# Designed miniproteins, single chains, continued (2), part 37

Each design is a single chain, and the fold is of that chain. pLDDT is the mean over its residues in the fold that is shown.

## One batch from the design tools (miniprotein)

Design m5260
Fold by ESMFold2-Fast:
Structure m5260 (fold): chain A 61 residues (1-61)
Amino acid sequence: SMADQRAALRAGIATLLELGLLSEAQAREVERLIDAGDFAGAAALVAPHDPDLARLALSLE
């Protein structure tokens, strides 16, 4: 479901934050984009760190 895919996206962002690949500010920005339905914008911020997670975000567009 889309809810399960959004949960997987949020879990991936939390992992990137834990690994220090995203700052807290970047993680908050990605979360805001997801809440706004801007999955392309979320994917662009994630792609340099996790291209598979970026592809998941684009699949929700």
Scores: mean pLDDT 84

Design m5261
Fold by ESMFold2-Fast:
Structure m5261 (fold): chain A 67 residues (1-67)
Amino acid sequence: GAEREEARRLALERMEQLAETIKKLDPSAEVTIEEIDGRTVRLTVKTPTSEKVEELDVDELLRALAE
């Protein structure tokens, strides 16, 4: 439905904003955003000393918006 597509778009925008913030705080960070199976938006942050992965479930976001 339209609500799910909107939640998907919001998830992507949220991860893009987070990626921009991370790059401003740490210019050495390599940040990648991936959309997986239309259900998960994955943010990968790679630095010379670490790699961190954050995932946002579109269905979980949709549930939060529907409360």
Scores: mean pLDDT 77

Design m5262
Fold by ESMFold2-Fast:
Structure m5262 (fold): chain A 79 residues (1-79)
Amino acid sequence: LDAVVAAVAAEGSAETGEDAAALAAALRARLAAFGEKYGLSDAEVEEAARLLVAYDRDEEAAREKLEELVKRIEEKYAA
């Protein structure tokens, strides 16, 4: 997770001129809330982080994968 957050924040900082630490903190807060809500493992949180970044860049390509992740989480907790 930390490697993904750091890479995303560094890339976003280069594109927008925003502080990388601030971008990393914002992304971590979003992922912490998402993981807490759905009881995600570290691997699932990392996958969600990658999909959220992909969604911000290409909504159509990322949306289907994000829907698959949500469905897997729902199926896991429906049992």
Scores: mean pLDDT 64

Design m5263
Fold by ESMFold2-Fast:
Structure m5263 (fold): chain A 109 residues (1-109)
Amino acid sequence: SSERIRRILEEAERRVREDAAAVDLTEEEVRLATALLALLELTKEDPSLEEEKKAVENYLLGLLAKRMKEKFESTDASEEVREAYEKAVEEGEKEKKKAEEIVKKLEEL
């Protein structure tokens, strides 16, 4: 039900914001992490949401990888580490539109 999904989203946001205080997440990353936690709970009962969960997960990971890559540009990070972050950013960008649409649909319930 829409009420159950709303309660899952509210609890997910509370948990993400508590963790965000320790990790310094952006507002966009908080919204994506909240949606991801909600989808993780929802996929337990509806496996058809697995693709939606993966889209949000990949986009969030891409945003985090982009921030880490920017931080590593000031350090002597290995080529393998840089390539791994670049790949995560590229894969995340492919999911951006789908992830943003999913987050919006969840927030409009």
Scores: mean pLDDT 79

Design m5264
Fold by ESMFold2-Fast:
Structure m5264 (fold): chain A 66 residues (1-66)
Amino acid sequence: AEAAHEEQLLAELTYTFQTLEGLDEATAREVAERIVEAIRRARAIDDPDARQSEINRAVNEEIERA
C-alpha cells in the first residue's frame, strides 16, 4: 500500500510539474522523486506536527532547486 501510494504521488507530482511549470517529463520526474524521498525521510520524525512541518519545508526546498 505504501509503495503504491508513493507511485501514485510520484505520477501526480510529475504531471503537475509538466502541466503547470512546463518542465519536460524527465526533469518533472526528477523533481517529483526528490519530493517523495523528502517525505520518506520525514517519516522518521515521531512528532506528527514536526513531521508535517519538515515535509512542507523539504518540498518547498526541492521545488526551488528545480
Scores: mean pLDDT 74

Design m5265
Fold by ESMFold2-Fast:
Structure m5265 (fold): chain A 66 residues (1-66)
Amino acid sequence: SPEAIREAKRLGEELKKKFSDIAATAAYLVAKRLLDQGKSLEEAREEAIRTAKKVEEDLQNYKKKK
């Protein structure tokens, strides 16, 4: 829905302030999917933040090994 897209974009922009663009984009896509499936904003936000943290950790670990 248009509301789901707006809410997911807002969350993505918030996360870009704290995480890399790659991590924030992954979080945005997860939030959009969950909101489109009728999950609550709270559930979408929690899962998106979890995704951003995981992607950021994976990127940092990858850079340390090179």
Scores: mean pLDDT 78

Design m5266
Fold by ESMFold2-Fast:
Structure m5266 (fold): chain A 94 residues (1-94)
Amino acid sequence: SEKLEKLKQEYISKYPELVTSFLEEADKSGKRYGHMLLEYIDESGWSQELKDYGISGAFNVDGMETVSRDYGEMAAAQTITDLESLYEKKKAEE
């Protein structure tokens, strides 16, 4: 758990623009935070890869809404954590 929290802090620090844009767009559009992150992932082309590797969490809209609706930073951190898990799985298959 401490390792996961440290990873979240590190990734948020590396991607401050992502967190800022995510929060601003959610506020402007009235969209749920999980939905905004899914749109970002889809535009980056990662959504299918995440499904193929069975990564869960950030890409379950109901889960994201339940745990992160009022916490955009947490939602962004969860998405970054899931992307890290995807990269680790892809690396293991090389």
Scores: mean pLDDT 51

Design m5267
Fold by ESMFold2-Fast:
Structure m5267 (fold): chain A 72 residues (1-72)
Amino acid sequence: SPLEKELARLELLIGLYTFVLNSERFLMERLKRNNPAVYEAIRAQMEANIAALEARIAELQAKAAELRAQLA
């Protein structure tokens, strides 16, 4: 089914974006502890990147939920 293939694609993308999000959060936490001056200098950009990734994951999750409802 084309819908099943699209759902599998969305689930893969959610996984990949979640990995990137976790990597960004890890970097942010590491910088807070190990280099606070660098953290403060790039904080706004890191927070914006994290927010954008969270928004993208939410969009993909919503699309996946719609496809699951169609396949039910």
Scores: mean pLDDT 89

Design m5268
Fold by ESMFold2-Fast:
Structure m5268 (fold): chain A 76 residues (1-76)
Amino acid sequence: SDYDKLKEAVDEYSKLMLKLAQTPEEKKVADETKKKMYQIIKDGIENKESIEETVKKLEEVLAETKKKLQAIRQKQ
């Protein structure tokens, strides 16, 4: 149940990232982030990790994505 809600949140966030991506490079970052977030959720379920540990890993991926998008925009 908590993981189902987390999957829905990841799906919505992924759709938003793709809609906001203006360049092919930004779209690639959005797609790579989506794949990483899905893998983290899958690993969390398979390894019976706490929802808190899985959320922490997702937050780390989102922080890296934010830095990558900022770096791309700085070059424009």
Scores: mean pLDDT 83

Design m5269
Fold by ESMFold2-Fast:
Structure m5269 (fold): chain A 89 residues (1-89)
Amino acid sequence: MTVKQLLDKAREAIDKKDYDSAIAYAQQALDQVDNSSDKSPENRDYRSLAIGIITEAKALKEGVPEPLAVARGVGAALREVGDVIDEEL
């Protein structure tokens, strides 16, 4: 399974309120990026997105309201990779 497919499954799990599966899929994506020999900007972006999804899913699991959990996830992603900012603006 590709990093993108794992991130897509993590988002689907959040939509289904299956936060444990969302964290597991996003963690697998993060592990694949960290174990990759490719240090490209694309892998940095994927790493940032995985961290964002993990942060959002953990916040939702802890009972944080969805808008605030999403904001925390986005904030975590943006702090990791500045290149992602251009796609969200």
Scores: mean pLDDT 75

Design m5270
Fold by ESMFold2-Fast:
Structure m5270 (fold): chain A 75 residues (1-75)
Amino acid sequence: MRQILSDEEAEKFLEEFRKEAEEIAKTLSPEELKELIDKRIEYLRKQKAASTDPRYRELYERVIEMLEELRKELA
């Protein structure tokens, strides 16, 4: 069976992702963090474009938006 992503599962995933990103950010320089964020955004944009599931596309979009916001704070 294909897995259906719930809103609760999506929010939990986003929260865990944010926490992991915060921990990584504590150990990297601003330049290293910018590079990592840029690479992750590119990867996620490709994943979103390849996905036919609207819920997964929405999840990837929200993660991309979070990363773009963090990127702006480092600019």
Scores: mean pLDDT 73

Design m5271
Fold by ESMFold2-Fast:
Formats: sequence, C-alpha cells, structure tokens
Structure m5271 (fold): chain A 90 residues (1-90)
Amino acid sequence: FDAQRAAEVARALERLRKRLEKSEHPLVTGASFVTALSLEISVDPDRYVPASASDADRPALVRALQRALTEAVEREAKRIQRRKEELKRQ
C-alpha cells in the first residue's frame, strides 16, 4: 500500500513531466502542472490505483495518491527554486 502509492506517484509524475516538456511551455508550469495532474488522477483513477484495490478502498487510495503527488510536486518545486536561484544572477 505505502510502497505501491509511492511508486505510482513517481510514475505518474514522470509521465506528466515528459508530456509537459513536449506540449506545455515552461512558463505555465507549476500551478498548471499540479492542477492538470490532480485532475487527471481524479478523472482516471484506474490508471493510478492498484488493481488490488476494492471499490470501497479506491477513493482513499486516490486521495492518498493525490496527497503523495502534492508532496512530490512540492519537492520538485523546491529543486526548481534552488536551480532558479543559481541561474538567476543579481
């Protein structure tokens, strides 16, 4: 459950990141990325929820995935901020 959720979050984040790099402009990432990712998971949870999940357990797993995803996105935002500070000179 816990390890499975972490793996699913990493996989979903990687897929969407690649899609955004090809389709979206870097300028509109961040909030748009988080919103799009949350929406995709809400609309199509079957792709992100383990097949072993029961119908009663599905909503809880989707919420756990979204929460873990938010955490992963925050981590990426922190890394991007650090790179941005190095790139942006005074």
Scores: mean pLDDT 56

Design m5272
Fold by ESMFold2-Fast:
Structure m5272 (fold): chain A 93 residues (1-93)
Amino acid sequence: ITIPKLDTTPLLQEAQEHVQRAAEELVKAGFDPEFAQGLANEYAELIKQASEGKADEAIGFLRNAADYARGKGVTEAAEHFERAAELLEQFKK
């Protein structure tokens, strides 16, 4: 799984890395790589939108993704999505 790097703050870059790691954990758990790549791309775009003043929306979607992954038994992916949301909360101060 690969997502484009953001030329932004270290917090948003780290959040993007956690989204990539979450998608990789979904693939390891047996999810379709194309589905996981699409999910990673969507959440990377949400993190980019957080840099443009839409952090609350991105945080909400990341927490929903964590709940989804946990419901599917992919705890490691859920933890990565939660960490990305925490980093966005730190970014918005």
Scores: mean pLDDT 81

Design m5273
Fold by ESMFold2-Fast:
Structure m5273 (fold): chain A 55 residues (1-55)
Amino acid sequence: EKVKELVKRIHEANDRIAAGEDVDAATEEMIKLGKELDKYFGPGGRAEAARLAAA
């Protein structure tokens, strides 16, 4: 469940970057959330997180 919440927050940050709103802060948040995902899955965790986000 935490992984799904982290992926959701990454998507929200990416949407803000795409909208041009708080790009620097959103980019920093996305990087931080990505590092948290790496704690669960290691370096390959981003691919697993993308799969979970698609489901």
Scores: mean pLDDT 70

Design m5274
Fold by ESMFold2-Fast:
Structure m5274 (fold): chain A 66 residues (1-66)
Amino acid sequence: MKEEADARIDAAVDALAPLLTPEQREKIRSQLRVAADSLLELGKEHLIDEFVDFVARHWRRRAAAA
């Protein structure tokens, strides 16, 4: 379960890599892992994908709007 969440986060951050600085990538990865851990503690593992997609969409919009 944690391994799947970490892999999902890494894949999402890697997909955003061309749009982000290395500093931004590391910050997003760290924040997503903290959020995923909180969701796992609450038994809401099924929301991890939706949360990761939400964050990824926001960063894609910011890149497109610049």
Scores: mean pLDDT 76

Design m5275
Fold by ESMFold2-Fast:
Structure m5275 (fold): chain A 78 residues (1-78)
Amino acid sequence: LEEEIKKLIGEIAKRLVEAGTTEESAEEGKNELLELVEKKKYDEALTKLEAIEDATKESDPETAKLAKRAKELVEKLK
């Protein structure tokens, strides 16, 4: 589960860079999400993933789908 979540977070960050987010901002967001998961702050991680899903829902549905999948896996860790 953790490895799958890590891969999904990495893929989301990569797609955000391709969509115009800076590599620095994407890396910061990725590291923050990974730290929240490692520290078992699942509610905070879910809030951030939901924000990504909402922001990308209309402009990049594939990234939104990845964020939704990551949310489902984080929910299973609760």
Scores: mean pLDDT 78

Design m5276
Fold by ESMFold2-Fast:
Structure m5276 (fold): chain A 61 residues (1-61)
Amino acid sequence: LSEEEIEKLAEYLLKEGFVSYFLPGKTFETDEEALEALKEEIKKADESTQRVLENILKALE
């Protein structure tokens, strides 16, 4: 995933309320903090999780 794709995915996940799915048990004070945490989690994702995220990205169009 490119940096732009990671940002797009993080924004989508935040808007749709999937933060708790990807970052269970974490609480954020601002949307910006949640976005940065989501970007880091996406970057750390294993190959199988990256495949799922790629499918989500394709479905956004």
Scores: mean pLDDT 76

Design m5277
Fold by ESMFold2-Fast:
Structure m5277 (fold): chain A 71 residues (1-71)
Amino acid sequence: MEEKLEAEIKLSLARMAVNIIKQKLAQGKPLTEEDIALLEKAYRYAEEAAEYFPEAKEVAEEAKRIIEEAR
């Protein structure tokens, strides 16, 4: 089941990206354009992973919220 393995990898990458950005925000550092691009990729990956892992929807919404707050 290659699709499920790909979804698991995408979810892991999305979680890592969101955690990196959350740590940066906790340090009071501003988000760069690269950070926003990373979050947009994390959102897309989490959305795709949600078909196999419902918990990925929570990761997607968190990424989206951070992007919206950074504007």
Scores: mean pLDDT 83

Design m5278
Fold by ESMFold2-Fast:
Structure m5278 (fold): chain A 67 residues (1-67)
Amino acid sequence: SAEDWAAQFRARVDKVMDEQNKKYKELKDKKKSLGKTLTLDELLDHFIDLGDKMGEVYAELQAEKEA
């Protein structure tokens, strides 16, 4: 059902978000230890990677639905 699909998508998205939040915190902490701030390029790379992973989750779940 659409509800089952949405629940599965949300669960996989939550996992991706947890992993990306961890990476963001690690990068931020590393920069802070060096007396620096995140650059725009580093922030953009992080958002691009997140978008790619979200698209991959959607594609995988759609493939499973069609199988």
Scores: mean pLDDT 82

Design m5279
Fold by ESMFold2-Fast:
Structure m5279 (fold): chain A 75 residues (1-75)
Amino acid sequence: SEAEEQKLLEKIKEIQEKVKNYSADELFKLALEEPDYFVSTILTHLAVDKYLKEGKPEKARKILEEMAKRAEERR
């Protein structure tokens, strides 16, 4: 599990570095368009973090609900 954890941390850091200057709205748009579930999930969490830091918890909640709905594919 340490090997899996290390791989996940490396991928997360790569994604964070790539999108570090993106706005919360830009991150959310990318998350919706991203076909890779893992990358889409990381982008969603980064957008949530930025919305919360901006004092927009309703926007953070809405994107989590939208992404959860899409992930389940069956409603």
Scores: mean pLDDT 79

Design m5280
Fold by ESMFold2-Fast:
Structure m5280 (fold): chain A 83 residues (1-83)
Amino acid sequence: MKITEEEKEALKPYLEPLGKVKTREEIEELKKKIEEDEKISEELKERLLEELDYLEENIDSPDVATYVAARLRLIGLLEEFTL
């Protein structure tokens, strides 16, 4: 995925919160901040919001494997952007 230096700098404040998010309220707060960040491209916003939506839908899942899969998808995306 093509990511600019400006987008990398814009993502840095979100990396730790995104890796540690555990509640629906934290996910909604992060989604709002990402949507309002003009330095992040629409394509990158779409990808991040999609993974956050997937995690949010599965946050209360009784199936631990589903929750873990959703979390790993988000972490993998963040690692792809920072490495």
Scores: mean pLDDT 72

Design m5281
Fold by ESMFold2-Fast:
Structure m5281 (fold): chain A 70 residues (1-70)
Amino acid sequence: SVQSAIGEAYGVSPAKVSEAMRASGLSAGELSAVLAALRELGPDASPREIAEVAGVSPSKVSKVKKALGV
């Protein structure tokens, strides 16, 4: 599944990927962009900084971070 592929690429479980998608309402492509931005900027980066790199809203980034426990 796309959730398994994203999980393998970014070191998160498919269940956490599904949870992050459900919580944020992001598509698989948008979530991949957020995870790539998190990997590049680190977990201490603000939701705004991650949102600027990923091209999504900061509120959706906050939902992803909460779902992933970061």
Scores: mean pLDDT 80

Design m5282
Fold by ESMFold2-Fast:
Structure m5282 (fold): chain A 77 residues (1-77)
Amino acid sequence: MELLEKLKKGEKRAEELAKEIDPEVGKGIGYAELVAELYGEKEKMDKAIATKEGQESAKAIGERAKEAILAKVKKES
């Protein structure tokens, strides 16, 4: 499945970004982007990030979704 493979690839990329740039920033951005891509809502993500509340919400969702996505991808794969 394209989606599952993309999730796994994005997760690896997020961790690489964390190593290359900054662990907190890189991972946060990577997982938030991964979630937006999973739902096909990159534009909605941009709109949410425009507000301060949206930024915190996106971060919380990204962190939580990270665990669920990783568990699902690894288990389903």
Scores: mean pLDDT 56

Design m5283
Fold by ESMFold2-Fast:
Structure m5283 (fold): chain A 62 residues (1-62)
Amino acid sequence: SRDELEQQRLRISQAASAAASKVWNELGVDETDPQKRQQAIQQATQAARQALQQTQQELRQQ
């Protein structure tokens, strides 16, 4: 149903956001250094994409 798809989207978004936040915190991003910030964004984005794929796969198995 439409509601189930919406709940799946929220779960996927939350997992991606959590993964990105974890990477961001682990890198100890200094907001005053634009080069380090750019690298952190790149790594966080990649972690978010991996979390998205993993969460989608888990939902397909349920």
Scores: mean pLDDT 74

Design m5284
Fold by ESMFold2-Fast:
Structure m5284 (fold): chain A 83 residues (1-83)
Amino acid sequence: MEEELERIKKLTEESLKKALELAEKAVKEKNEEMLEAIKEGLERAKGSIEKIKEKFGEKAEPIVELYEETVKKFEELLKKFEE
C-alpha cells in the first residue's frame, strides 16, 4: 500500500512537471490547441487525484497539494497567453 502510494507520487510529480513544461512552451509558441489539450488532461487528472485521496486519505495530501499547485501555475500561464 505505502509502496504503491510512493510510486503514484513519483509518477504524478513527473507527469505534472512535464505538463507545466509543455504549457510554458505552448504559451511561448502561441499554441492554443496544446494549451486546451493540457487543460483537458488536468481536468481528467482531477478525477484520478480524487480517487487517490479516497483510497489513501491523509497520506495522499502531498499528491493533492501538488496537483492544486500545478493547476494554479497552469492558470497563470493561461493568463499570460491572453497577452
Scores: mean pLDDT 80

Design m5285
Fold by ESMFold2-Fast:
Structure m5285 (fold): chain A 99 residues (1-99)
Amino acid sequence: MEEKLLKEITKLLSLPQEELDRLMEAFYAQLTPEQRERMDKIFEEVKKIAGEETAERVRRGFLLRMVAYVNLGYTPQEAADLALEYAEKVLEEIKKEKS
């Protein structure tokens, strides 16, 4: 599965930056209020610990994985939950590095 996910992410990164940003914004808009709150909480915690640039990279990683999971056949809601699990794991790794 991870190899297929990385392949899909690589294909997404081959898109023009403008198209990729538009796609990611459209997927962010599809999040439920609960999923958006989870992502916002992760972003704020990463920002506190590792700074705004790192928080933005985690947020972009989340959105890229969400799009990639949908391209692999997951529903948008399943894709969002899987991508949030990834973002939460990244936050825990950052906490270990800084604690």
Scores: mean pLDDT 81

Design m5286
Fold by ESMFold2-Fast:
Structure m5286 (fold): chain A 80 residues (1-80)
Amino acid sequence: SHMQEQVLAVIRELQRLIEELNQAIEAGDKEKVAEIVKRMEELIEQLRELAKQLDPNWQVNVDNAIAGVEGFIKKAKEWL
């Protein structure tokens, strides 16, 4: 469905941003880390809204993905 395609697209973008986040942290680029964290938080909000329209099995997968991404955001904020 279009909704499932949108969810997968957001999850893929979040995975790409995690890779960019790790690279920015290694480079010591605090401004870029802050920008990536902000974008990740925006995508998490979008993902939460999309998840409300999904069946329970998809909601569990989305919740697990969000929890993982929030862990990376927390570590990045502690590093900043």
Scores: mean pLDDT 86

Design m5287
Fold by ESMFold2-Fast:
Structure m5287 (fold): chain A 89 residues (1-89)
Amino acid sequence: MAKDQALMKAVLDAIEDAGEKEGVDPRVIGIAVASMGVTFVASLLDGESLEAALQRGIDTAASSIPDPEAAKKAAEEAKKAAEEVLKKL
């Protein structure tokens, strides 16, 4: 639970930061962050692996961003943040 929360926070922070740097509308960033969190938790409750839940959540967040370049950067930064946290777990 605590480690999953730290991982989720790092990924959500990475999505928000990448979206802000790409000039994405704050409301769209909010939708992407919320979609990631809900999808990640739902996937874990469905018994998916941590890696599968992360990938599904990140893909859902990226699909919520209309700009393909911003969506790609948000997904890349989220994956990088997740990898850094997982190295410590």
Scores: mean pLDDT 80

Design m5288
Fold by ESMFold2-Fast:
Structure m5288 (fold): chain A 89 residues (1-89)
Amino acid sequence: SQTKVTVRYERLPSGEFVVTVEVETEKDQDLAFLLRDGAGKLIAVKSVQTEGGKAVAELRLDEFLETLQAEVHSPEEGHLASTTLVVEP
């Protein structure tokens, strides 16, 4: 499919971690961003709406994860895209 997903990861001075998920789709729609750990456990969910086929969401985590899987889902179409971020030591 033509859905693109990009993930960035940053540690804040507060000790929190921010995962930024960006998505590009062919049409404007409601989406759910799902974050999973390296074992496939769901750790965060955020709902977004696209504008001009794009959406950006920031998700805050209380702990560091070496592996993050980001999934983009549509209520109508199901799973659209996923990407994996591996933070090397």
Scores: mean pLDDT 79

Design m5289
Fold by ESMFold2-Fast:
Structure m5289 (fold): chain A 60 residues (1-60)
Amino acid sequence: MVEEIRRLIEERRFEEAIELLKKMPEEHADTKEELGKLLAARAPNDEIVRRAGEAARLPP
């Protein structure tokens, strides 16, 4: 899952990366937060940034 999310971000498939990030278990919270921040940093617009943060439960 982690490698798949990273691959989707690299390929600019942000919607699919967000959906997989949402499915990531809370027991991997540190990894989920890191992936959410990476996705937000690579995001093409503010809506994708917001949705990535929400999926990773990052503060606004």
Scores: mean pLDDT 75

Design m5290
Fold by ESMFold2-Fast:
Structure m5290 (fold): chain A 61 residues (1-61)
Amino acid sequence: MIEEAVRAAAEISRELAPKILKEKLSDEQQAQLLIEAARRRTSPEVAEMIVRQAERDLAAA
């Protein structure tokens, strides 16, 4: 499950990278896009792990 969440997050980040660079999105906006994409594309369990990691990264920044 953790390995699946890491792989899914990496795939989504690669797909979103051109949009993030073009629109110069903030860290918070980047996290929101990742959360939205994860919830749409992955299982609820994997999406929840990605959401929790994104929230930790924002809190640590």
Scores: mean pLDDT 73

Design m5291
Fold by ESMFold2-Fast:
Structure m5291 (fold): chain A 91 residues (1-91)
Amino acid sequence: MKEELKKAIEILKEAGMSDENIILLLTIVVLAGAGLESVEVLAERIKENNVDNEELLEILKAILEQTKELLGVSEEEIKKIEEEIKEIIKE
């Protein structure tokens, strides 16, 4: 998991995503149990289309809220995942 998250973070950084957007996206991916392979495709699309980080932030916040409701995940679990991702980003 940690090495896969590191790779995903580097791919998203190279695509021009902000640290805040990386944290939100990877939190959603982890909560959904989705494969990190999808991150490479998304990063390519973001780079090709010059997606605005501010617009992406609003979308990702909405997706996280919907994912939280759908899966019945607590705020504590979300914060735990976000802090783990933040720690990896700081490395």
Scores: mean pLDDT 79

Design m5292
Fold by ESMFold2-Fast:
Structure m5292 (fold): chain A 70 residues (1-70)
Amino acid sequence: MRVQSRTVTSPEEAKEAVREMLDEAPVEQLLLVYDDGTITTLDNPSEEEAVEEAGRLASEHPRVTLVAVS
């Protein structure tokens, strides 16, 4: 398994990071981890779905850690 992680502080950073992560390797699972300890999991997401969801959630949180599992 390959794991990539990136911390982002804006919706635009989140969208760009997700696109780069998916371009490097097929992603089986994308995790979004927030400062308050909550987590969102996307299972086998399409690129556009992952990008839109990451951007939306990053707008509500000052920092989001993205974890891509291949």
Scores: mean pLDDT 79

Design m5293
Fold by ESMFold2-Fast:
Structure m5293 (fold): chain A 78 residues (1-78)
Amino acid sequence: MKENVLKLGKKAAELIKAMPDDEAVRYAERFAESAVNLVKKRPEVKDAVIEALRYIAETASPQVAEVARRGLERVEKV
């Protein structure tokens, strides 16, 4: 389960690289919202979700990285 979450995060980062900036930002926002909801339902994956969002924040454009960092803050509060 944890491995699948990290794998999805890496796949999301690659998809983001292929998108126009405005679509990449919207995709990252939806991903972050889904990540917060997943952690609420399955607290055991919180660390894997944090790693996935951190990977996106480190590899994406500045605008997408900012969305991923806000997602990290929301996940940490769960």
Scores: mean pLDDT 79

Design m5294
Fold by ESMFold2-Fast:
Structure m5294 (fold): chain A 62 residues (1-62)
Amino acid sequence: SPLSPEEARRRAERGLAAALATDDVATVRTILGELQKLHEEYPEVTGELLERTRAHLAEVEA
């Protein structure tokens, strides 16, 4: 992968921030999909951020 773990962490943090800023289910699902791809390669630095994004998706779908 061309990303360092630090860059992967920063991208995941920006993704989570964008997801938390919106109630649009489609946007949150898109962000979650991108975080899942990052998690496949960088699980140690993305796991918490992925879980928080999943939790937000569950809330906006309620």
Scores: mean pLDDT 85

Design m5295
Fold by ESMFold2-Fast:
Structure m5295 (fold): chain A 72 residues (1-72)
Amino acid sequence: MYEKAYEEGARAARERFEELTKSQSVEQAAVDALRYAQKVADELIKQGKGEEALGYFTGAYDAVLRLRKEAA
């Protein structure tokens, strides 16, 4: 469901952003984390899980924007 996908997307994006910032700029890490979230959302859409895809990507987007602001 949307809420669970939102929380999962936010968590996954947060973890990936933290990993990427060890070797990349904050801006590059944010873009790469969002590109990964888009690939996951596309996979969910292909499975007919549009609600989960929107939740996952929205959660990832919100988390990355918040972390980017805090790190900059």
Scores: mean pLDDT 83

Design m5296
Fold by ESMFold2-Fast:
Structure m5296 (fold): chain A 78 residues (1-78)
Amino acid sequence: DPQAHIAAGEAALRAGDFAAAGDHYAAASNSPEVLWRAARLYALAERPDAAREVLDRLVTLFPDDPRAQEIRARRAAE
């Protein structure tokens, strides 16, 4: 249930558990906003591999989203 995962992610975020919040948002849905939020939470939790995975998913599923364009531009500059 994507909505249950979003609610659980919000609860984890309020508790300061950024890794658990990232896991719940990543599991909730494939919307660009939710995946972008999951990636930022994984970065705060110092989980770079998990952050990269959800950013890859965002770029693949929502290639025309401004966030996907930003991700591609950043990676091209590396």
Scores: mean pLDDT 81

